# Designed miniproteins, single chains, continued (5), part 34

Each design is a single chain, and the fold is of that chain. pLDDT is the mean over its residues in the fold that is shown.

## One batch from the design tools (miniprotein)

Design m17156
Fold by ESMFold2-Fast:
Structure m17156 (fold): chain A 70 residues (1-70)
Amino acid sequence: ITSKELEEKLKELFPEVAAVFLEQTPDGSYKVAIVTKTKLDEATKKAITEKVKELLPQHKVTVSFAEPAA
């Protein structure tokens, strides 16, 4: 799966998602940065993280959120 495919899938399922960046870290795992339109509840972050891991089951994934500092 590419960063573009991951972004499209997450935007389709979670309207709060503005952008998604997928990159490989030096330790061989994947870093997924999710930019959101609004500050998210912990339950919503958990749901998004679960979906990312479902879409990337073959990789160790670290999910981070870039929320508006409002």
Scores: mean pLDDT 75

Design m17157
Fold by ESMFold2-Fast:
Structure m17157 (fold): chain A 90 residues (1-90)
Amino acid sequence: SSQVQQTIQDLNNFRSYVDTYVQTMLSSTSDSDTQSQIQQMQNQINQTVNDAVNRIQQSSPDDSQRIYDDTMNQVNDTLVQMSQLHQSSQ
């Protein structure tokens, strides 16, 4: 459905935003441990989004909304952790 396609596009657009955000964070830190942790968290976000997209493509519209909401909550939690980690390294 067009709604499911829009949801997938929104997740992919959000991934692009995360990539830009992470690159900006990495450019302002020289702590190798912090850089490694941020990169690991970015990889976790990418995996979470990939898994969600695959599940949404195979799901009903009702299930796709639940998958989307769960995915966004998980990704936002990880972004908060990344931001806190970056700030603590300054």
Scores: mean pLDDT 84

Design m17158
Fold by ESMFold2-Fast:
Structure m17158 (fold): chain A 89 residues (1-89)
Amino acid sequence: SELEELIDKVAEKYGLTPEEKRLLLEFAQAIESGDKKEAMKTALRIAERLGFSLGEQFLLALIARDAIENKVPLEEVLEYLAFLIKSSR
C-alpha cells in the first residue's frame, strides 16, 4: 500500500529497527483513522513505551492532531517520530 511504502522510506532514512518501524505504522494508522482522541492516545502510548520526555509526549500528541486537521503532512509527522526514536537511543 502507499502507506506501507511511506513507512518503509522513513524507516530506511532513519535506520529504524523492525520493532520501531511497526510503531511508525501504528502511529500512521491512528492518524489516518481521523479520530483525534485515538491518535493522541496512540501517540502518548508510543512515547511512554520509548521513554520520551513529557515535552516530547505533548508535542507528538499535538502534531498527530495537526496532521488530522491537515495542518501538517503525514510524512513530516512520521519523520519527527523517527527522529525522536533515534535521539532516544
Scores: mean pLDDT 85

Design m17159
Fold by ESMFold2-Fast:
Structure m17159 (fold): chain A 82 residues (1-82)
Amino acid sequence: MEIITDLLELPKLKDPEQKLKSLKELMEEFMKLPNYDPNNEASELRYKKLKEFLEKFTDDKDKEVSELAKEMLKEIEEKEKE
C-alpha cells in the first residue's frame, strides 16, 4: 500500500516520458498485489485511489499517456471483476 500511496503523491509531471515511466511502475506494482477482496477495506481503498489517479490521466494532452492510462484502467476493472 505504501508504494501506491507514494506514487499518488508524486509531484506534478510535465514530461510525457516521466508520466509514462510512472504509470508503468504503478501498473507493475499493482499487478503484484493480490486480487480484489471486498472484505478488506485496504483493497477497496487501493482500487478506488488507483482508478481515480488513472482517470486523471485519461484526458492527458499526450496521446501515449492518455492511451496507456485507459489501458491500465481497463486492466484494473477486469481484475476487480474476478
Scores: mean pLDDT 67

Design m17160
Fold by ESMFold2-Fast:
Structure m17160 (fold): chain A 113 residues (1-113)
Amino acid sequence: MKEKAEEYLEKGIDALANGNVDEAIENFRKALELDPNNPLAKVGLAIAYAAQGKLPEASRVLEEVIKEKNLDPSKITHIAAAVTYAAAGYPNLAASFFKNPKLRKKLEEELGI
């Protein structure tokens, strides 16, 4: 089940990179059905909601991750940057935080994984 969750995570990231925000949301939700506590899939879903202009939904998903992982909101600067780019109309730049290995490592470090 984790391998299939990872496939949906990567499909969501690819959809986001191509500006297919609705498809990104669907794939991140499918990843979370298979792995409900996947923090990368939750961050991806929040970014996709921000790209849709659904800022309350994006905030709710981020608050859930912050609570579940006991994170300091002031220290998740790369997650915050990705959400900001998505909300500004640049979902492809937000997706680069997952596709660039150095940036993805920063997301993983911020999530404690």
Scores: mean pLDDT 87

Design m17161
Fold by ESMFold2-Fast:
Structure m17161 (fold): chain A 83 residues (1-83)
Amino acid sequence: DEKRRKAEEVIRRLEEIARIFRELGLEEAAERVEELKRRIEEALRKGELDLEEDRAYVLIETARKLREIGDEIDRELAEERAR
């Protein structure tokens, strides 16, 4: 199933991103990425994922989540520099 392989690839990339964030000490950012991964896994498990529409949804949600994480990182960096 091509669609399942694509979703599994996204899940693996999210795992890698979470690992990198933890290595950098960005625990909250790592948790948010893991939350996104869990939601994708749940959708796959339920068979609710139409992966052509869901690829767009996953990309949009991933972009939104990464933006939120980026904003949080920017705030943490600003606080650290202000010390």
Scores: mean pLDDT 67

Design m17162
Fold by ESMFold2-Fast:
Structure m17162 (fold): chain A 105 residues (1-105)
Amino acid sequence: SASATLRGQVETLRGMVEGIIDEIEANPEDLDGAAFRVGLAAMEATGTLLIAEGQNAPQEVIDKLREVTELVLKAGQLIREGRVDEALETLRRARSLLDETLRLI
């Protein structure tokens, strides 16, 4: 179903965000891997949002996925600026919104 496809995309994105958080927490002095992975997560977030919009998902789901996309992009900028604690806070917020999104679909 359309809902099952969207759910799978959101679960994948949540796993990507969690993996980035874990990598930064394990190795905060080497952000090259985290910077690459957050770029991939931003592409996945954008694709997931486009799928949700194309399937006429509930507006609350679309709004949360848009905020997730903005937070992932912001986290990428913060990582490049070496603002590690702010990047982690931003990614944890994105993860929380993805958990909320999964409860709606």
Scores: mean pLDDT 91

Design m17163
Fold by ESMFold2-Fast:
Order: structure tokens, then sequence, then C-alpha cells
Structure m17163 (fold): chain A 84 residues (1-84)
């Protein structure tokens, strides 16, 4: 469910576990934007700003359509800049 996925990505973000965040995004193509933005916000909220920037670079490496990747990176970056 969406609720379980959001809790899992928030927990991964709280632990700075970028590999788990990327795994969740890769495995859930219909929820990528929501997961990426939630992870970015949770990382910033946890004081892990450098890790949040690393997440953006890891998102750029995803093997997904360019237009989807551009939106994903853009919105996640906006979430980091805007903060919680």
Amino acid sequence: SMEKLLKEVEEAARNGDIDRIIELIRENPDKRLQLAVTAAIALVDSGKVDTARELIERLRELDIPQEELDLLVSFAAMAIEGGK
C-alpha cells in the first residue's frame, strides 16, 4: 500500500539508507515521484542535507524515461531547497 511504502521510505531516509530509497523507487514505477519527494523531505528533516544531495545524483542514474527522470530530479531538488 502507499501508506506502507511512505513509511518504509521515511525510515530509510531517517537512517540515510540511499540504496534502500533507490530500491523502493525502482520497484514502484507508479509511485516514484511521491517516494522521491518524501525521501528528500525526510532526509532534510533528519539533518541529512548532504545525503539528500547524494540522493539527487543517484536518481540521475536510474534507467527510466528521460522526461520522468527530469521531473523526479526536479521535484526532489525543489523539496530539498524548500525544506520541511
Scores: mean pLDDT 83

Design m17164
Fold by ESMFold2-Fast:
Structure m17164 (fold): chain A 98 residues (1-98)
Amino acid sequence: MKELLELSPEQLKKLAEETIKLLREAAKTADPEKKEILEEEIEILEAYLRDLDLSKEEDKEKLVNVIMSVLSLLKKIDPETAKKLEEKIKELIEENKK
């Protein structure tokens, strides 16, 4: 989402942290196969938060692409959690426009 690239490094970090929180919550109620997939996405996001320099546009794009990939995955396997993530994305975009 192009609007996510306009978010500050602090806002993107907050979004990634909230995404991890939602994935952990989804994993608690998921079947074993879905839980494994969700845990893999958590590990990728945690690694990106540790290793990426969000002051760089290239690294911002990497993090945004992973978050959007996670959203697409959640729409297939946990639509309720996907809706929560979409609401969080919308909230941060709205905050940035104010």
Scores: mean pLDDT 81

Design m17165
Fold by ESMFold2-Fast:
Structure m17165 (fold): chain A 93 residues (1-93)
Amino acid sequence: KEAEVKKLRETLEEVERLVLEGAETGDPEYIREAARVAEEAGNTAIAAILERLAEGHEALLKEDKEKASEATRRGAEGLKKLMEIEIENEEKR
């Protein structure tokens, strides 16, 4: 349905924005907030992936802030592709 596809695209945009803010600020709470947004939208698997990304970001911050930001941005790119697949699957219905 067009409404479901629109809702999923809006969720993708908000999740991506929050993850990128986490990368820029070095605050994993932005990534955890993205996980909450995904969970509320019914995307439990994506929410779980985001929680793992936040844990990884927090761990990397102890070693190298630049590597933490780079890894989080790459995670956001992979997540965007995964969410685009979810949108395509919803469009098939």
Scores: mean pLDDT 76

Design m17166
Fold by ESMFold2-Fast:
Structure m17166 (fold): chain A 80 residues (1-80)
Amino acid sequence: MEIDVEELKEKIRKVLLEAGVPEDVARTIADHVARLVKEGASPEFVASTVLAALQAAGMDPETARKAAEKVKEIVEEFLK
C-alpha cells in the first residue's frame, strides 16, 4: 500500500504542536518520521527517534514521552 506521506507528516505535525512542540521542530520531526517510515522503520524505532529528538530540542521528558507515544500510534495506523 502506498503511504500518503503528506497526510502522515500533517498528522504528526499537529500532534507535536498540540503537545507544545514549536512549529519548526514539529515540522522537522514530521519530515524525518515520514522518511523513516518510507524506509521501512518500525513504529518502535520511530517512537525512540522522536523521543530523542524532542529531548534534544529541550522538551521535558514526560511531554517528550507522551508526544512520542502519540506519533507511534499514528505510524501504526498508517502501516496496518
Scores: mean pLDDT 81

Design m17167
Fold by ESMFold2-Fast:
Structure m17167 (fold): chain A 81 residues (1-81)
Amino acid sequence: SQVETVRRSVQAGERAALSLAEDRKKAGRAIEELGKSLGVDELGEQEGAAVEASKTVEEARAKIKEAMRRLEEAAIAQVLA
């Protein structure tokens, strides 16, 4: 199901994000130097896209959790009714 697939992807992303949070500070300087060399406009747009993608994944995760909770409550109510 899409719910299970997305949940697995989100869990993998969470672990990657935890590692990335530390690595980003170290790699950020290299990215900044590349941005100055290539033009901060191009690097800035890529950074913005990455931030937007991260927010989209987080929003999707929260929405799926909420939907699953709703479905569980509805299923229990219907079975117990």
Scores: mean pLDDT 63

Design m17168
Fold by ESMFold2-Fast:
Structure m17168 (fold): chain A 82 residues (1-82)
Amino acid sequence: DPFLELARQLAPDAALVVDPSAPADLSLEEQIALLEEALAKAREELEKAKAAGDEKAVAVLEAQIRVGETMLAALRERLAAE
């Protein structure tokens, strides 16, 4: 949930990173770093959920990680294109 909320917030902000008037002084590279941290935490929680046998938590975390990986790839492509 916290990771998914962060991913949703970062998606709109990704368009604003090229705008000098963006409300958050958050660069594209900073957005990538935050998403990488969120993904690392989600992966750690996934391992804990697997160890606990919580299949519902595993499914949710795997879905969050897939969304985050897609967003991370898009942000990295934008950074590389600059």
Scores: mean pLDDT 70

Design m17169
Fold by ESMFold2-Fast:
Structure m17169 (fold): chain A 63 residues (1-63)
Amino acid sequence: MVDVDAEQARAAAEAYEELSRRLPPEVAARAVVEGLREAQARDPRPSAEEVKAAIRAAAERAA
């Protein structure tokens, strides 16, 4: 994938895969959704790293 939206989608998928190893799938999915919304609230075009960081932060708050 070469599109920026594809990079963000890839980052979210990678974060979900990482989180689903430690958390129930429903909690991991919620963290991904919350993190994406949080990242987009800060910047309408967040980087892949910013998306992953926001998702990880959401998961830490849920734990």
Scores: mean pLDDT 74

Design m17170
Fold by ESMFold2-Fast:
Structure m17170 (fold): chain A 78 residues (1-78)
Amino acid sequence: LDDEIARFRARVDALAERLEAAGLPEEAARLRQQADNFVETVKTLLEKGALTEEQAKQLLRDFARSLEEEARKAIEEA
């Protein structure tokens, strides 16, 4: 899981850097906050036994894809 979280963080950082380069620092900050909140939610659900580790990894991958689409749309609309 830690490796998957690290990969998720790296993908989010790359997207935030792209938003910053596009002149969208507020959107970059929002993206980072959404990512941080999502990781904390996933960790909380794992601690409560509401998620398996495999489900958590898949959710991180799916959310990263969602954030990529959100960032792409923001850049296109800028």
Scores: mean pLDDT 83

Design m17171
Fold by ESMFold2-Fast:
Structure m17171 (fold): chain A 80 residues (1-80)
Amino acid sequence: MEAAERAVAEAAEELTAVVREAVAAGRLDLAEAAMARAAAIGRETGARLAAARSEEERAAALEEAAREARALAEEVRAAL
């Protein structure tokens, strides 16, 4: 569990850094789109965590959230 929680925290930090880069570059369109997609990832992750019946299911939900957040960060950075 700790490793999955750390992965999500690191992915969230990376995504936040990329959103700040987009804002600094004047790409408010990218920042807004990234924030909307991040909110959707958060909602889906929250639903998966609420439905989880084991530590393994919770870890899997967090690992998926970390993957989705990293993919989003890479997509935004590629568009900059």
Scores: mean pLDDT 86

Design m17172
Fold by ESMFold2-Fast:
Structure m17172 (fold): chain A 72 residues (1-72)
Amino acid sequence: MVSRDEILAVLRRYDPEALGAIPVSVLPAIAADLGLDLAAIEARLPELDPHRNGVVDTFRLERTLLELSARL
């Protein structure tokens, strides 16, 4: 299973200043770095980016990645 610390380390690469926003375009890289299924992350996009702005909240993404890792 992927740990919370591993998720936070990956998220820091894409939000290094902790601004709380990550581009949807980097989700494939995050999925690959964590060994998670990109399709499972994309299925959560209506929840992560409800206004379809092309950015997701870092805190919400962290929780979603933790939920997905718990299924491994």
Scores: mean pLDDT 77

Design m17173
Fold by ESMFold2-Fast:
Structure m17173 (fold): chain A 93 residues (1-93)
Amino acid sequence: MKVVIIAPKTTDPKKREGIEETLKKAIEELETKKKWEVEGVYYAPTKEEIDEVLKEAVEKGLKPVALMPPQELLDAEQSELLWHLLQRLAELQ
């Protein structure tokens, strides 16, 4: 299974470092435990860009997956973006 990982973009450099560490662990788990191939990672700053990335991933035959960083690494705006992403992913099933 080829997958693309989508994450909300943060403007905080320290939170970005924590999100990137979460991403590395997520890639290792997907490739090692599930034997899925990670084709790309997208940091989406807006709900519109999330919708565009999801559409393009589906058109390319890639399974979109949401990165779930620890709650303390997410501001309210990033949490809203993640919630939007999760709702869109549920609609694609």
Scores: mean pLDDT 80

Design m17174
Fold by ESMFold2-Fast:
Structure m17174 (fold): chain A 101 residues (1-101)
Amino acid sequence: MSPMERILAILDETVERLVALARAAGLDALAERIRALAAETRERLAAAKSVEEAVDIAREFLGELLALALEALADRPELALEVAQLVAEAAARIDAVAAEA
């Protein structure tokens, strides 16, 4: 896979894991917001002209996703921690792709 394809795959996997987690917790509105943000980010990634730009877009997306989830999960600290761990894992994987590019 190209670095661009690897970034997209990491984000798609992370989104699916977070959507599944949100739905399992009965948070369908959060799952829909995550999918909407992911769709917007996919359009931005499709327009990216370099791996560096794609990495920046991906990092911005993960930050926005974490902020959205922490706000929605303010009353559910254990679930908020699980989301934060999944986002941190995705960020580390994106940083590894950036280091190879």
Scores: mean pLDDT 85

Design m17175
Fold by ESMFold2-Fast:
Structure m17175 (fold): chain A 81 residues (1-81)
Amino acid sequence: SMAERQAVIRETAEAIRRIGELTSVLLVLRRLGASDEELAEIAKKMKESDEYARRLIEELWENVSEGERPAVEALLERLEK
């Protein structure tokens, strides 16, 4: 029972982390002018592939303004962990 509880806590923490990463990327993309339809497609692709999510975040670094960089930096750091 306790071991099962610890497994659920770990799975929940991982899910929360992934939702946080997804939300942060979508907010940055929205500021960069992405449409709601584009955001929905990107969200789907990020959920299907961690590699896609990582590459997208790396690409955002090349085009993001200085004001948005701290949010992208925090997201990249979370993906590396």
Scores: mean pLDDT 70

Design m17176
Fold by ESMFold2-Fast:
Structure m17176 (fold): chain A 94 residues (1-94)
Amino acid sequence: PVVSYDEFIEELRLGLERAIKELSDEEAIALLNAIHEMILQFVEDQKDKELAIEFLEKVIEVLEELLPSASPKVAAAIKKVIESLREKIEELKK
């Protein structure tokens, strides 16, 4: 369901934008790590590899868009999550 994924991606973007603006670096990083864990769990449970890859690519796009708005510490955490998600895409392509 492309519409459901687009809704999730939009909610993710808005939620992380708000977290970066309103939360401390420590709180924003904790939220980011919790979201990262939920994303990996979703991908593990998803049997359609193509759908999982497309979802991960859209998540990476959102995270890259947020980098300019993040503090250096939060930006470093976002980059680490992007790297993890890119590694997961390569794993799924095997």
Scores: mean pLDDT 82

Design m17177
Fold by ESMFold2-Fast:
Structure m17177 (fold): chain A 94 residues (1-94)
Amino acid sequence: DIEDIIKSDSEIEKQLIELGKEFVKALENEDWEKALLIVKRLGNFVDSLPEDHPLREKLEELLKKLEEAVENKDKEKAIEYLKEFLKLFVESLK
């Protein structure tokens, strides 16, 4: 689950877990507008990284794929890309 991806008590990681859970709930409720808003909030975390960060480009690519999956109403791909994004973003904090 989302908590298994992020195993930390840091404030940023707690916010990511909460957003991830809200995203999954939005998909389950077919609230595509809310899901897109959460993708934009995840984008704000990427924007907080240095411009030359080695994982920034891959994180931006995953956000684009996540947004496209939500726009296509593809719940399975949206969850897959969310999990990949969360794992990679946590790695960027090291």
Scores: mean pLDDT 82

Design m17178
Fold by ESMFold2-Fast:
Structure m17178 (fold): chain A 75 residues (1-75)
Amino acid sequence: DLAEQEARALAILEELVARASPLTQRAYRLMLEASLGSGLSVREVAERLGVSQAAATRAVREVLALIAEAAARLA
């Protein structure tokens, strides 16, 4: 069931994100909102979060790593 698989994947991801830094949590929410429309560049993430591009790059990389970990936990 695709809906159950998506719900489980999201639940694992949300649990991992909840344990991450506040900046990574904000980056995750912003990236999730962007996935419902046009994607955001790291520059746009930095501007929207009010942080440096280096900080935004690290936060985005952490979100992507958490997505990969959530996917691995489903296998």
Scores: mean pLDDT 77

Design m17179
Fold by ESMFold2-Fast:
Structure m17179 (fold): chain A 66 residues (1-66)
Amino acid sequence: SVTKKIQEEIDRLRKEARERLGEKEADLIVNYFYVTLGDYLAKGMSVEEAAQKAIEEARKRLEELK
């Protein structure tokens, strides 16, 4: 299901961020995902599209924090 796939992507994002940057930064990256997701949903975007864009934005931020 879309919901299960979204949860798996969030879990993967958290794990990757923890391994690269540590727990505090991983929490900030995952929080950024949820804030971005909420913003896209408030603009009328579908859950699937909002989650996909929020993951992309969170992963971009993770790469910028090298």
Scores: mean pLDDT 84

Design m17180
Fold by ESMFold2-Fast:
Structure m17180 (fold): chain A 89 residues (1-89)
Amino acid sequence: APSPAEVLDRAIDLLIANENNRAKALAIMRELAATLEQSSDPLLQTLARQLRETIADLEREKDPVRQAILIGETIALLAMTLWLLKKEE
């Protein structure tokens, strides 16, 4: 099975590639959230919860510029979490 760091790194790459495709971004975010929810790591559980909140916001957002901002904020959140995981033993 891939490590949590590998899962996050792959998700970041996929979201960057799909930053202007709301439907694909939502699919990527939902799959990631479901994967993270299976983790016993409190950091990943917190990330999954925050990701579910952002998914709900993105599903309701009709403005393409605001959709891009929500996707960008998600990428930043995943990158920050990845940095924290690499800093922890």
Scores: mean pLDDT 86

Design m17181
Fold by ESMFold2-Fast:
Structure m17181 (fold): chain A 72 residues (1-72)
Amino acid sequence: SAEAVARGIGGALRGIGAGIDHQLGLASPEEAAKGFEEGAEVAEEGGLPEVAAKLREIAEKLRAGATFKEAG
């Protein structure tokens, strides 16, 4: 439904916001990774498992020391 898609998009946007905060120096890599993981959970619940998988991949790369550009 449109509501499920909207929830998934909300999760993706939360992850993007965390990445932006990291790039602006407002969040640590760990905080950014947690934001992407939270976004992934919401995206998965919203019916976007491929988006959720990508957000989790970004979170893992950020924890491993990658920049936001390298992760996404």
Scores: mean pLDDT 70

Design m17182
Fold by ESMFold2-Fast:
Structure m17182 (fold): chain A 65 residues (1-65)
Amino acid sequence: KEEIIEFLKKEREKLSPEGQAVLDKMIELVEKFSDEKVKQFAEDLLLSPNPEIQEVARKVLELLE
């Protein structure tokens, strides 16, 4: 959990404003909700047309395993 949050905070610094907004929402989900909810959100992000967001989603799914 902490590992995922730290990863997302570091990635946020490299992203566009759109990517930062998506990561802020994902950090909130990781902090407040179950892993299943986080996994569902990350899987939805894999369908994003933004390759930056797809890559972040893939890494989060790996960290949840």
Scores: mean pLDDT 76

Design m17183
Fold by ESMFold2-Fast:
Structure m17183 (fold): chain A 68 residues (1-68)
Amino acid sequence: KREEIEKLLRAMAEAIAAGDELAVAIAQQELRDLGVSEEKVREAYRILREGVRAGREEEAVRQAVDLI
């Protein structure tokens, strides 16, 4: 589960960087399917979006994993 969550968060960060809204939505749904709460999915998205914009994707992925 933790490895799957990390891969999904990394995929979401890549999708955000690419501007791929569909891939972002898919990653969010996959996180919910793994039992991640709606609140944590929203906060993870916020962290990743801010990290991508700041050029700190790896740090943002690490923070989002720790949140979940």
Scores: mean pLDDT 84

Design m17184
Fold by ESMFold2-Fast:
Structure m17184 (fold): chain A 64 residues (1-64)
Amino acid sequence: LTEEQRLVVYHLVGQAMLDSGQPVLTDEQIEEVARQVSERTGLPYEEALAVVRELNARIAADVA
């Protein structure tokens, strides 16, 4: 990932968490965020999906 792609992922994940009021994203939210990351950064959707899932899992572990 480039620095710009990473910042977009962090921004969109954070925004989705604020919008839902939950510290962890649902599967539907992960898929939607991954789509937006792919559209904005040019990352393939499957790669964007993997990155968003990994970030969400790390945040979930830190909150637990």
Scores: mean pLDDT 80

Design m17185
Fold by ESMFold2-Fast:
Structure m17185 (fold): chain A 94 residues (1-94)
Amino acid sequence: SKVEEIEKEALAKLDELLPDSPETSATREEIKLFFRLAVKELEENKDNPELARKIKEKSLEELRKLLDEQNVPEEVKEKILKLFEETFEKILEL
C-alpha cells in the first residue's frame, strides 16, 4: 500500500528526531502508536474530505498536547509536528 510506504518513511524520520535512548524510548513508542492510529483513521475516512480535514486538525492538536506533556524540547516538537502534518497531507493527496 502507498499509505504503508508513507507511514514507514515517516516513522523512520521520527526515529532520527527522537534517537533511541532510555529517556526518549517511552515517548517515542507513544508517539509512534498515536501516529499509526491517526493514519488508520485518516485512511478509513479519506472518502469524506471534511471529516478527513477535521481528523487531521484534531490529530495535530492532540499530538501537540502529547509532546507538551512529555516535555519534548520546542525545536524537536515543531519538527515532529511538521513531519506529521506533511505525512497526513501526502495521505490525503492519494
Scores: mean pLDDT 82

Design m17186
Fold by ESMFold2-Fast:
Structure m17186 (fold): chain A 68 residues (1-68)
Amino acid sequence: MTVEERVDRAVAEAQAAMDAHGLTPEQRVRIARLISELRDAVMAGAPEEEVDRLIEKLRQATAEALAG
């Protein structure tokens, strides 16, 4: 799987969680900021290692929000 595919997947999973689940406004702001950070890093040409770290950070925040 390419880095772009992994970014798109992580963002899609986070957006699906926001659409499907009753997240608080604070959780939505947190996830939206993490999506923005990840996209900014990709646009800036950050190394794959840094992009992977941001993907993991987004996935953790999404999982915590879904755990209730």
Scores: mean pLDDT 80

Design m17187
Fold by ESMFold2-Fast:
Structure m17187 (fold): chain A 85 residues (1-85)
Amino acid sequence: SELIELAERLRRGELSVAELMRRFGLSRGEATVLRRLIALRAARSTLSLREIAEELGLSQATLTRRIRRIDERLRALGDEVRSLL
């Protein structure tokens, strides 16, 4: 139940960078990328990955690496939670 609420708050863009770091074990750089990606999705942005990287002041390679690490951490958190049930 808490994870469902956390996931809904994440989708609504209600989590701060500090909360993303605490709740999901993300670095500040990863949390900042995740928050921006959620905001762009909510705005129905048509920006390419390259354009998003430019907006964030990152190389495309750095953005892609951070997205991969975010995905890995969110997946690992989901698996650990399933193991507690």
Scores: mean pLDDT 75

Design m17188
Fold by ESMFold2-Fast:
Structure m17188 (fold): chain A 65 residues (1-65)
Amino acid sequence: MEKTLEEIKKILEETKKRLAAATSSQQVNDILLEGTKKIIQVLEESENPDEELLKAAKETYENLK
């Protein structure tokens, strides 16, 4: 559990840095899609995935595509 949360935090911090450097709405969308996809991957590969968080992340991914 703690390791999964640390990975998610790492992805969020990387996404924030990329967003700060983005210069167009298209770049923002691409960065958010990549970040959300990575979070979904981490949750799906977790031994005890948070089901509600996984569903929320998938919904976010669909809204951004």
Scores: mean pLDDT 78

Design m17189
Fold by ESMFold2-Fast:
Structure m17189 (fold): chain A 82 residues (1-82)
Amino acid sequence: MKEKAEKELEELFQENYEDREALEKAAGKLTDEQREAIAYTAAKLRFIGDLIDEAIAKAKAETGKVTLESLSEEFDKILKEL
């Protein structure tokens, strides 16, 4: 569904993705099937983003600090779930 893929991409852009311009440029060259695949990946990335935000909040609450080391461990866990 092209409409669903476009909506998922729009939601990803609204999540303040750092590479928004790069993603928009790439998306313009894609087929409907490729856009659907990206939309699915974007939905996964939004879910991962929520997990990252929760991990950051948890680290701040527990230690009062967010370190690259603690974030790296949490990111490794998330990546292993993919």
Scores: mean pLDDT 63

